# Ledger of designs, part 6: designed miniproteins, single chains, continued (3)

Each design is a single chain, and the fold is of that chain. pLDDT is the mean over its residues in the fold that is shown.

## One batch from the design tools (miniprotein)

Design m8189
Fold by ESMFold2-Fast:
Structure m8189 (fold): chain A 68 residues (1-68)
Amino acid sequence: SGKEELEEALAFLQEEPRLTAEKVGDDSIRASGDLSVEELIGLALRLIGDFPLLEVKVEGNTIIATLK
């Protein structure tokens, strides 16, 4: 389910020690930290590949994943 993918995506982002990842409301997660734009895009692409029920974007230094 999308909720299960969201929880798994949160756990995945939480394993990066340079990111602070948290759940925002019931359908979204945000992860921010001191990573390059290239590193953030790389993580976002992995999320897009692994979690098809999530819409993933990068805004500044933040990865945002939301249930579709």
Scores: mean pLDDT 85

Design m8190
Fold by ESMFold2-Fast:
Parts: C-alpha cells; sequence; structure tokens
Structure m8190 (fold): chain A 81 residues (1-81)
C-alpha cells in the first residue's frame, strides 16, 4: 500500500536524520509526504511527516521553509477530526 511505503520512507528518513544525513532525510521525508497526500491530505501521518521535514530543513539552515512546514503541519492537525 502507499501508506506502508510512506511509513518505510519515514523510518529510513529518521535513521538518516539520526546519522546527521539531513539532505538524505529531507529527500526521504519529501517522498513520504507525496505518498501520504495521495491517501489523505488531512492525516496525522502527513502532519508528522511535514514536521519531520521541517526539522531536517532547520538543520540545513532553511529556516523560512521549515517554519512554513510547521504551520502546514499544525493546520492539518487542526483539521484532523
Amino acid sequence: SLEKKANELIEKGKKAFEEGKYEEAAELYSKAIELYEKVDKNSINLAEALANLGLALEKLGKLDEAQKLYIEAQNIRLKAI
């Protein structure tokens, strides 16, 4: 399933992040986000993936992009009923 593939990408991204491979983590999180968006644009999994991408972008010095992702994640959480 798309969800299972996205979950695997998140797990790989978290491992890359823990190893300091922030560019690799960001790419893996971005791929997971694309898959979660195809399943449900207002899911908790999508919100968490967006927040994880934000953290990776913060580590890369992309602070404005990270802030935008955190706001998007918060908005999705508020819509998830």
Scores: mean pLDDT 87

Design m8191
Fold by ESMFold2-Fast:
Structure m8191 (fold): chain A 56 residues (1-56)
Amino acid sequence: PLSEEEREKAKEKLKELREIEEVLADHPELAQEYYRALAEGDFEKAEELLEEAKKL
């Protein structure tokens, strides 16, 4: 299909959700902030939080 953009976005979102699920078990505060940033449209903040979770 011609929806490469949609596929990439969906894949990225699914990946992020999966990673957050793992972090959620140990760092619920980080996961909560990430979801909030994502809901508010703060993509930069969401990325920063995701990077912090990875560092942990």
Scores: mean pLDDT 71

Design m8192
Fold by ESMFold2-Fast:
Order: sequence, then C-alpha cells, then structure tokens
Structure m8192 (fold): chain A 67 residues (1-67)
Amino acid sequence: SDKEAEEYIKKAREALREGNWDEALKYAAKALLESESDELIAKASHLARIASRGKQGEKVSEEEIEL
C-alpha cells in the first residue's frame, strides 16, 4: 500500500542520513514493492539511486534526501 511505501521511504531517508547505504537500499526496495502511485515509485527510485551513489563513496546531501 502507498501508506506502507511512505513508511519505508521515511526509513530509507533515515538510513541515508546515517550513511547506512545497504539499509537504505533495502528500505527503498520495500517502498518500491509497496508503491501503488507513480509519485511514490519515483521517490523510492530516487532514494535507491542516491543510496547506490553513497555506497560508491559519493557524499549524499540532506537536500537530495528530501527530494
């Protein structure tokens, strides 16, 4: 459900803020599975992309986590 997707998006953002890239990817993937709206699919996909960048050693900003 979209409500569960929003909760997983919140957890993915918290993991990103802590630099826990694997946990962020896990929650972003769960958000994608629960997403029924294009907007939430886009948000979850965005969080997965920035988690992948962080895992590769790039710095992730608070501003992009909130997008």
Scores: mean pLDDT 85

Design m8193
Fold by ESMFold2-Fast:
Structure m8193 (fold): chain A 59 residues (1-59)
Amino acid sequence: GKKEEIKKLLKEIYKLLGKEVTDEEIEKMYEEMRKNAGGGDEEIIEVLKITLEEIKELK
């Protein structure tokens, strides 16, 4: 589902940044983003996809 896509995007972003994150940390990040996003999972996915592409361009 969308939650699994968000977790996958977060893991990929942090991997590219050279940071190790646990599944528990990813879960906490998702819950925090979900509370603040307003647009819910769809908004979070859009933001994370943009972030991932920007990081790929820099690296």
Scores: mean pLDDT 80

Design m8194
Fold by ESMFold2-Fast:
Structure m8194 (fold): chain A 76 residues (1-76)
Amino acid sequence: TITLTAPVTYDQLRAAARKLGEEGTIVVKNNKSKMEALQYLNMAQQALADEGYEVVSSEIVETPNGYESIVRARRK
């Protein structure tokens, strides 16, 4: 699992995707709203696709410290 703290850039998400190996999870934490978490969820899915991964699962989780975007992926 690779955990990033919002705000993050698309290039940072692509760099995180490259570090996953064959399978892994990217988490973007400390989102201020569900909408912000959804934006990072979509951005992470695109970054993973661009790095040759397929998305296995994606979810947004509410925590006491805000929302988390969680994407699990594996290499195609």
Scores: mean pLDDT 85

Design m8195
Fold by ESMFold2-Fast:
Formats: sequence, structure tokens, C-alpha cells
Structure m8195 (fold): chain A 68 residues (1-68)
Amino acid sequence: MTEAEALAILKKAASGSISGAEARAFVSAARTDEAAATAVSKAGLKLASEKGEAAALSAAEKLTTAAM
């Protein structure tokens, strides 16, 4: 997973358009692959810099909810 892919998934979660399957696949990749975990961290920081920390946290919460 690249930083650009991780950022796209976080933005999709923020807009409410993410599917449960996409959310679960993303969370699984971040847990099992160090490169994916690094990409997610960088994407989260980039989203916080572009939209603010509150927006980044909201995206993470929506992603977690969609993965359930």
C-alpha cells in the first residue's frame, strides 16, 4: 500500500463512501504489513495538514466504524 492509496481510503472514509470490505482490507493491511502501516501514518499526517487534526480523526473513526 502506498501513501497515496492510504490517503485515498481515508478521504473516502471521511466522505462516507467507503465500503465495509474496503475498510476491513485497509485495516488488515495496516496490521500485517510494516510498509502499509508506514503509508497509513504518513497519509494520516498529510490529511491532518490539509484538513486539520479534527478532520483526520473523524476520517479514522468513520473508517473504524465501516470496518465493523
Scores: mean pLDDT 78

Design m8196
Fold by ESMFold2-Fast:
Structure m8196 (fold): chain A 98 residues (1-98)
Amino acid sequence: SEAVRHLEEAARLLEEAIRALEAGDVEEAIRLAREAARRILKAGDAGGLSASEGTGLALRLVAVIVGLERGLMTREEAIEELRRLLEEVERALERARE
């Protein structure tokens, strides 16, 4: 239940980050992605993700944040990766509800 709540919050934050990037608000997207990474780690601590899954997803989010901040990743590339991460979080959420 605690794990489910953190995964639901992570999914919502990733959806909001994608919308922010689509609107051109890179700073807001970075803020939302950082919050999503924190929620993913909390979901792992609560047993909603394996340690490798939680760490892997959080590291991929950090890569998006760094890529956007340093200009090493386009908005389009970041949106694609965030959508992939959202899909992974949604799969974990379905498993955690079982």
Scores: mean pLDDT 88

Design m8197
Fold by ESMFold2-Fast:
Structure m8197 (fold): chain A 61 residues (1-61)
Amino acid sequence: SALLERARALAAEIIALDPSLRPLMEGLLATIETLVARGDEEGAAALLDTMELLLDSLRAA
């Protein structure tokens, strides 16, 4: 899934900037994978948007 590939890429970038966020990213990825498996692509996309906002915030710091 393109959405899951993007979520994994975002998680990797966030962890590279702040390794202390690894457990949070692992939890978010597990949740996104569950939502995609259930066909809840809108819910998965909302979490992906949250990850993008977090990455932007970390890059701005």
Scores: mean pLDDT 86

Design m8198
Fold by ESMFold2-Fast:
Structure m8198 (fold): chain A 65 residues (1-65)
Amino acid sequence: SEELIEKYLEEFRKFMDELKIPEHRKKNLLETLRQLLEEAESEEEMEKIKEEFLSGAKLIAELLK
């Protein structure tokens, strides 16, 4: 649902803000996440996509230090 997509995007944005991910990377990641969530066929798939993006953001933060 659109409501669930917006919820996941807001959670991801906040998570990236806490990790201090650069603004240009945050914008690109949010845009990509939105597209993938809109293409997802189930809420279970959406949850997996969200979890993968959270893990990816954490890895990016580790690399940027």
Scores: mean pLDDT 85

Design m8200
Fold by ESMFold2-Fast:
Structure m8200 (fold): chain A 83 residues (1-83)
Amino acid sequence: GLEEARKYLEEAKKLLEEGKYKEAAEKALEALKKVLEATEDKELLLRLIGAILRAIGLMLDGKYKEAAEYAIEVAEEAIKELE
């Protein structure tokens, strides 16, 4: 649930600091997926689906750093809203 999302988010941040952008983006995407599983708010759910699709699009374009930074920001904001 939400605690798993926090764990993936912390892993993503560490990988981003280490310059491991693809791995950071993959972990940030996992964090978004875990937040999605934890939400019962339909508006937040739709926003998270949109964020996941955008992050995947950035990764497909090879923009791993941008994907990681974007997904981390959205996951942090969504976790804060669920607190």
Scores: mean pLDDT 87

Design m8201
Fold by ESMFold2-Fast:
Formats: structure tokens, C-alpha cells, sequence
Structure m8201 (fold): chain A 75 residues (1-75)
């Protein structure tokens, strides 16, 4: 999970938004399975931002919805 998040951040810094989005989405999925809902929500938000940079508004919306769902579980 943490390693996927780091790879996402490196790709995002290099403006490789497609690679960043995939790594952040994978990190979010792993954190969700681990019940680390706060890290899952953050990772999904970063994935949504990366998809938004790509112009993939459907995927961006999906990631933001997953982030909101994970954030509600973090209560």
C-alpha cells in the first residue's frame, strides 16, 4: 500500500498522470482491504485528481465517490 502510494507520488511529480492514477487507485484498494480507511480515502482522492488531469472525468468521479465512502467508514 505505502509503496504504491510512493510510486503514485513520483509519477504525479513527473506529470505521468496515467501511471500516478493507477498506483493511487491500487494503494486505495489495498488500504481499504486493510481497513485503513483514512489512507484509502486519501489515495482515492489523489487517483481522482490524476484522472481529472488526464481528462477522464468518469474515472475521476468514481475515485472521488470511493474516497467519500472510505471517509465515512473512518468514523
Amino acid sequence: AEEERKKGLEAFRKKDYETAAKHFEKAGNIYLEQKDYESAAESYRLAGLAYQKLGDLEKATEMFQKAVAAEKLAK
Scores: mean pLDDT 83

Design m8202
Fold by ESMFold2-Fast:
Structure m8202 (fold): chain A 57 residues (1-57)
Amino acid sequence: DGKEAAEKALEGARAGNTGAAGAAASADAFRQMGLPPIPSSSTFEESVAALEEAVRL
């Protein structure tokens, strides 16, 4: 369910969707997977790492 959303969010982030829309997509993917939300203070690199970890599940 959320894994496909996480994969799509990761693809978008890598393609340069790093703004508010990218953050919202990442948050939605994590919510769908039942994972803890990515901290709002996270850097782009930390957010990408969290998405890569989620996709590995």
Scores: mean pLDDT 69

Design m8203
Fold by ESMFold2-Fast:
Structure m8203 (fold): chain A 71 residues (1-71)
Amino acid sequence: VDKLKSLGVKEGDYVYVEVTVPQPTKDELEKDAKSIGAKLVLVEPGTVRKTIDTKGLKILGTYLAGIIARK
């Protein structure tokens, strides 16, 4: 429920998500972002790789890796 908050996402932060990410994952991230007051931004595939947004990319990468790896 508070996954983005537990990863340190704060009110006013931007979370970048590629449009190719599965819809259920996007819905979960959008719900979490809204509860924190953060904004979810959908980007084209590969855009995130070329535009360095160190905080947004790091947070999203850690979040998705945590879900996939189930550490």
Scores: mean pLDDT 57

Design m8204
Fold by ESMFold2-Fast:
Structure m8204 (fold): chain A 55 residues (1-55)
Amino acid sequence: MEKLIEEATREMQELIAQGQSLGDAAMEVLKKLKEKGVSFEKAQEVTEEAARRLA
């Protein structure tokens, strides 16, 4: 779990640096996690924790 949160945090930071809002970055990372086979519930937990670390 911790590695997924670290990766999500880095990806969200990159998207925000490219001009996306925190919410848009979180949605994009959540989609990528689902594509990797992470469940929706798990992907949501990961993106919420990543967003909390960036706030």
Scores: mean pLDDT 81

Design m8205
Fold by ESMFold2-Fast:
Structure m8205 (fold): chain A 68 residues (1-68)
Amino acid sequence: DAKAYHEKGVALFAEGRYEEAVAYYQRAIELDPNYAEAWRNLGLALRALGRRDEGGQYLVKAKNLEAA
């Protein structure tokens, strides 16, 4: 269930466990590639890790999905 992976990622992000949150958001996206919120939260977690360029790419993906 993509939503369950996303919810686990959100909980990990709230705990400051950004690398683990990234892994759970990636699993959510593997199950549902149109899950805009998971793409957005993946981008935010990557920016929190200092991976700003990668994070920016995923935030653009989320915006494109939300606009569709």
Scores: mean pLDDT 86

Design m8206
Fold by ESMFold2-Fast:
Structure m8206 (fold): chain A 70 residues (1-70)
Amino acid sequence: SPEAREYFQLGAIYASRGEVDKAVEYVQKAIELGADREEIVEQLRRAGEDFLRAGDEESARAMYEVAERL
């Protein structure tokens, strides 16, 4: 669903800003709209790895925390 993808993108943006509670809310809306939870968790973990490689430890931790709360 295009709408599910938009909610996931918003969640990822909030996570990158350290707004974990909002990120979880938007990612859960994406899952409710038909996004696969397992695929979303994998995408969030990959984003966390990318941030960690870039030296952004805070954004990496936020991505992992969102994944753990799903």
Scores: mean pLDDT 86

Design m8207
Fold by ESMFold2-Fast:
Structure m8207 (fold): chain A 111 residues (1-111)
Amino acid sequence: MMSPVELAEKAAEIQRAIDAGDYERARELIREFAREVKETEDDPLILEVVDIIEELLRRGQVEEAAGVALELIGVLIFKREHPDDTAGIRAEARRVLAQARARLAAAEAAA
């Protein structure tokens, strides 16, 4: 399970790859992150966000996938820092899922 420091480092690496225009590196970092989340998390809302990240990557929407991944990293940091705040964790996960669904719908409409 990734610590808050490891999650913050993953977020910084993804953001640096996007800022550099290195979409291949960004894709690799996001795919590794998605795999680690699927192995360590069992929350259905979090897993649905990961499925949307993987779909955005499959569609070549690397910047959109990065945006969702960075928001999910924020949820996971919140979950590590506030493990007893089940209501807050679920609210943050629902917010990120809604944003992820909107990004996917926009990508589908553009195709």
Scores: mean pLDDT 87

Design m8208
Fold by ESMFold2-Fast:
Structure m8208 (fold): chain A 70 residues (1-70)
Amino acid sequence: SLPQLPSDEEMKRVIEEIEEWLKKEGITDPRALSVAIAVAFFAGASDTRPLSPEEIVELAKKVAKELAKK
């Protein structure tokens, strides 16, 4: 396991937050959810600057919004 990974409980909360946000925004594209989760895991594993769970959620939201653009 990589150092600076968020706990399982924190990552579960991050994933749930992203899923709830996507539902609230009406984003139904399965790619948006998959990419948001992948971004959250990648950001959580970063060794350059460990991101907080809140920062991971914000990054995932930004990526999902870009994918949802027409």
Scores: mean pLDDT 66

Design m8209
Fold by ESMFold2-Fast:
Structure m8209 (fold): chain A 59 residues (1-59)
Amino acid sequence: SEEQLRELGEKYGLTVTQVRGAKRLLELMGREVAKQYLVTDLKLSEEQAEELVERLEEL
């Protein structure tokens, strides 16, 4: 799973720590909070945030 988080990070220009943080937010607070974090703090587009959240839900 660390390898999968790293590959996702590379695709979106994020560190493994940032991707792991997004996954933790998704698990604890749900999709909307995780997407807001990705867009506002990590500067992803709305489309990128949605795609990443969908991928993280599969892990």
Scores: mean pLDDT 84

Design m8210
Fold by ESMFold2-Fast:
Structure m8210 (fold): chain A 64 residues (1-64)
Amino acid sequence: TEEAKKLILRGIGLKLRGIGLEFEAELLREKGEISEEEYERMIEEGERLKREGEELLKEADKLL
């Protein structure tokens, strides 16, 4: 369905954004450009995005 397609695209997009944010956090930490607190916030946000994306993909599977 069109609804399932939209959920799949959004889910994949969120997972990729989460992964990208985690890589960015690691790079900034390695360069010493962010604090430990800022690093932890970025990692937590990345993990949240990845979880939300996974949930959308699971919801899409129910519509197929």
Scores: mean pLDDT 87

Design m8211
Fold by ESMFold2-Fast:
Structure m8211 (fold): chain A 58 residues (1-58)
Amino acid sequence: MQQLRDQARQALLDAGLPPDVAEELAERAARLVLSVQQTEGRTVDPAQVGRALAAHHK
């Protein structure tokens, strides 16, 4: 779990988002990755999910 959140957060910080926004979106990205893993048995890149959430947020 924390590895997924950390990967998403780093990608969001690299995209220039404020730390507080990056942290919140990274938590959502990590939860989405785990949900897909548990329901579909496949893994999604947490950094990609994080970037998609950032694009939607703006």
Scores: mean pLDDT 76

Design m8212
Fold by ESMFold2-Fast:
Structure m8212 (fold): chain A 87 residues (1-87)
Amino acid sequence: DFLVEKALSNPKYKEMAEELRKRADTLEQRAREAYKQGHTDAANLYYRAAVLYRQAIAYLSQGKIDKAKELVAEADRLEAEADRVMA
């Protein structure tokens, strides 16, 4: 079963990791689009948020849940700031 291929022992954190991966992919797309439109500041914020989500996934895989949550909170803040700049 491909579900057991994941390094995560807790199904809750496996689901969280998949959600963070989708968010990171979306933010990388938003960063590229913002950059093409000349919104360099927003593009940098989206890109940094995506990097932090991917780092959070790595920490979840290592069982470092608190560190992963810290990175998610910072990524959420950067995404919100990028959205504000784009508005």
Scores: mean pLDDT 81

Design m8213
Fold by ESMFold2-Fast:
Structure m8213 (fold): chain A 75 residues (1-75)
Amino acid sequence: SISEEISEIAREAIQADKAGDKEKAAKLFEELEKLLKKLPKEDQIIALSVLLDVAKEEGAEFVAERLEKLLEELL
């Protein structure tokens, strides 16, 4: 399902960011953004909010900043 794909790509993006692989994190985030944009606006806001909390807890600052920018665009 799309929710499973979002979860998997988000996890990989966070792991790449934590490893310092900013190029890989950026590419995975681009894929994540494309999947998120397929969701209705309400579901995008919920998903972005949850993923932002996870990225912040994990210390994935690069991914967190990008998630926050996408969330701001929807609010």
Scores: mean pLDDT 87

Design m8214
Fold by ESMFold2-Fast:
Structure m8214 (fold): chain A 88 residues (1-88)
Amino acid sequence: MTQEELNKAAAQAALGAAKGGAKYIAETGKASEELIERTGEAVGTAAYLDPAYRDEAIKAMKEAGVSEEQIKKILEYADKALAELLAA
């Protein structure tokens, strides 16, 4: 497996984690601050590895039924995580 193949697999795993968190938030209607933060970190990591995955994650959250307010909070954590990864 090449480093490029490994990075692609890692990007898909991070996007999967973001989609999973969004589904749980939408299905329960209850999200802890920690779950919102962890879901945001997964979105940020996916976007760092593949910039197209930010829009894909937003689409998945909307399709899952996550509220606009919760999406905004998730994206604030995502942008923070992405900025930290870009600064490292």
Scores: mean pLDDT 84

Design m8215
Fold by ESMFold2-Fast:
Structure m8215 (fold): chain A 71 residues (1-71)
Amino acid sequence: SELEKLEKEYEALLKEVREKRGQETVDQIETQRDSIYELLLARGMSPDEARKKALEQAIISAKIILREAEK
């Protein structure tokens, strides 16, 4: 499913972030993901939609961090 593909991409990116920046950076991304999920739920988004959007944003954040790590 689409959600399974996003989760797989996210897990692969988090592994890379952990290797290049460490566990503290991974924890920050996960905290941000959870905060976005809670915010979207509070705004009336469905749990499935909120989870998908929070995961998409966390993937974007992880990709930015990995790009900055290569500088």
Scores: mean pLDDT 85

Design m8216
Fold by ESMFold2-Fast:
Structure m8216 (fold): chain A 70 residues (1-70)
Amino acid sequence: SDALRAELEALRARIDAIQKQIAKTNEELKRAQDEGAPESEINKLQKQADNLESMKAALEARAARLEAKL
């Protein structure tokens, strides 16, 4: 139980960190779009945001499974 709670807390901290990275990447993406950056740079930032969202979803699913065991 204590080990599962510690793992859940660590997962929640990682989710929070990724959420902040998503917000920063989306701000950079908007700035690049507003400034007329090359399509290659815009596509790179979009891919980074998409990858971070996928990582967040996987960690949230894992956290939900651990919560169900508490």
Scores: mean pLDDT 89

Design m8217
Fold by ESMFold2-Fast:
Structure m8217 (fold): chain A 92 residues (1-92)
Amino acid sequence: GEAEKLVEEAEELLRRAEELLKKAREALKEGKYEEAKKLAEEAKRLAEEALELAKKAMELGKILEGIGLQLRAIGLQIEAERLIKEAEEGLK
């Protein structure tokens, strides 16, 4: 149903965000600060979208799955913000 599709879409966005954050960390290690910032900003946007989908899934009765996805999305947003700040410091 609709709730199951929202869970699947949120999970896919979170997987993509995790891959982008991994690439952002690798770019930071290589001194590629502009690339790292762009990757982390994209990861943040995907995690924010996943959070909204997870909230809708919870409203449609996927309570435990929706809570779990929301926590994962918030965690990835926090990590992305940290990597953005590290990249910005490297550009100064």
Scores: mean pLDDT 91

Design m8218
Fold by ESMFold2-Fast:
Structure m8218 (fold): chain A 64 residues (1-64)
Amino acid sequence: AEEVAREAAELAKEARKEENEEKREKLLDEMVMLLNGVTKEELELMKTNPQSPEAVAVVKKLEA
C-alpha cells in the first residue's frame, strides 16, 4: 500500500515534468491504475495543466 502510493506519486511527478502530452497521459493512466483514489477532475487537471499549483497539490496529496 505505501509502496504503491510512493510509485504513484513518482509517476505524477514524472508526468508534471513530461513535455510530451501523449507520454504524460500514459504516466497519469498508470498512476490511476495503481491508486484508484484520484478523481476524474484531478486526472484531467494533471493532463491539461501539469505545471499548475493545483497539479502540485495533487502530487503533495499522494506523497502525504
Scores: mean pLDDT 71

Design m8220
Fold by ESMFold2-Fast:
Structure m8220 (fold): chain A 62 residues (1-62)
Amino acid sequence: TVVARAVRDYTPKRPDELNIKKGDILELLEQKEDGLLKARLLETGEEGLVDPRYLEALSVDI
C-alpha cells in the first residue's frame, strides 16, 4: 500500500517530522530503520517522517 490516511492529528516534535491532521492523505515513500515512514502530504507536497501508528492504509494494489 502506497497511500494512507492520517487517523489523528500530530504536531512535529522534530524538524524532520510531518505536521499531519486527521483525514490528511499521504503517499508512503520509504520505511526508515527506526520504524518511521518517510511520506509526502498530497495536499501540500511536504515530505517528512511519520509514525505508522497514526496512519491507515487506503489502497490495496489490485
Scores: mean pLDDT 77

Design m8221
Fold by ESMFold2-Fast:
Structure m8221 (fold): chain A 82 residues (1-82)
Amino acid sequence: NPEERARQEQRRLEEELRRFTADTIIEGLEKAKKKSTPEMQELLDKHIERVKEMLSLDREERLKVLKELAEERKKAIEELNS
């Protein structure tokens, strides 16, 4: 159901936030960028910028940004498989 799905997604995002520091996320994205196509590099640059902006936000706003990034990541994967 939609409520259960939302709770699972929220829990996943919270766990992602707990496990990752901004530096870890940025380093991972920079490493991925070096091995990627130009189109993927642009997408990764956008993600890096959003992570940096997230650092200036409170916890609730940071969770919203992580949720948006997860949704964009999902859409990008679906686009590649289409």
Scores: mean pLDDT 70

Design m8222
Fold by ESMFold2-Fast:
Structure m8222 (fold): chain A 86 residues (1-86)
Amino acid sequence: FQAEQQARQAEIEALLNDPSLSEEEREKLIAEYREKLKELGVSDEEIEELIREAQELEPDVERRLLELRLLMTAVESAELQAKYAA
């Protein structure tokens, strides 16, 4: 579990640091991952609270990068938990 979680987090960080990833593409990814979290039962209010908490921990990080990282990590974590809980 932990090794696979670490590998997925590394993939997320690699994607976020990809210089070929445009601002428009990041915006689309944010929208897609927000919808995935809503499908998993997370409300808009809960998503905003998670983003707020993350921004409190890393106030110098650009909000869109922080939001995308958080959303991708939350979706991947939920999928991994489902995989290893069975």
Scores: mean pLDDT 71

Design m8223
Fold by ESMFold2-Fast:
Structure m8223 (fold): chain A 68 residues (1-68)
Amino acid sequence: MMITAEQLTRALVRAVIEHGIEIPNEKARALAEFAKEGVTPEELRELLLELGFSEEEADLIVEEALKL
């Protein structure tokens, strides 16, 4: 299953509002650009870790991105 840029954007908004995760604009922009053609849950998790998110934050964002 691929995560779209729209799903990722909604997940980042939910991560900030529901989980209190701090997402700087620079990192949000990098994530949106990477997900432009779609991204797998594994690829998204790896990128989140590379951008300096914790394993907990990465797992929460991936979980939110997979919600319909």
Scores: mean pLDDT 80

Design m8224
Fold by ESMFold2-Fast:
Structure m8224 (fold): chain A 58 residues (1-58)
Amino acid sequence: KKLYDAIKKTVEYMLKKGIPKEEVVEFLRHAARIAEQNGDKETAEAYRKVAEELEKEL
């Protein structure tokens, strides 16, 4: 849950900087893929969850 909250904070910061929501989703999906490749399944799942939530809010 701490990872999830940190990622959500980063997302809010990116959106406030004017980065489009679609671009933020792409970033999160890429970060999830990299984490999974590094064997960090927990981090990958957290990024994936936030990306899915953002896509539903579009």
Scores: mean pLDDT 81

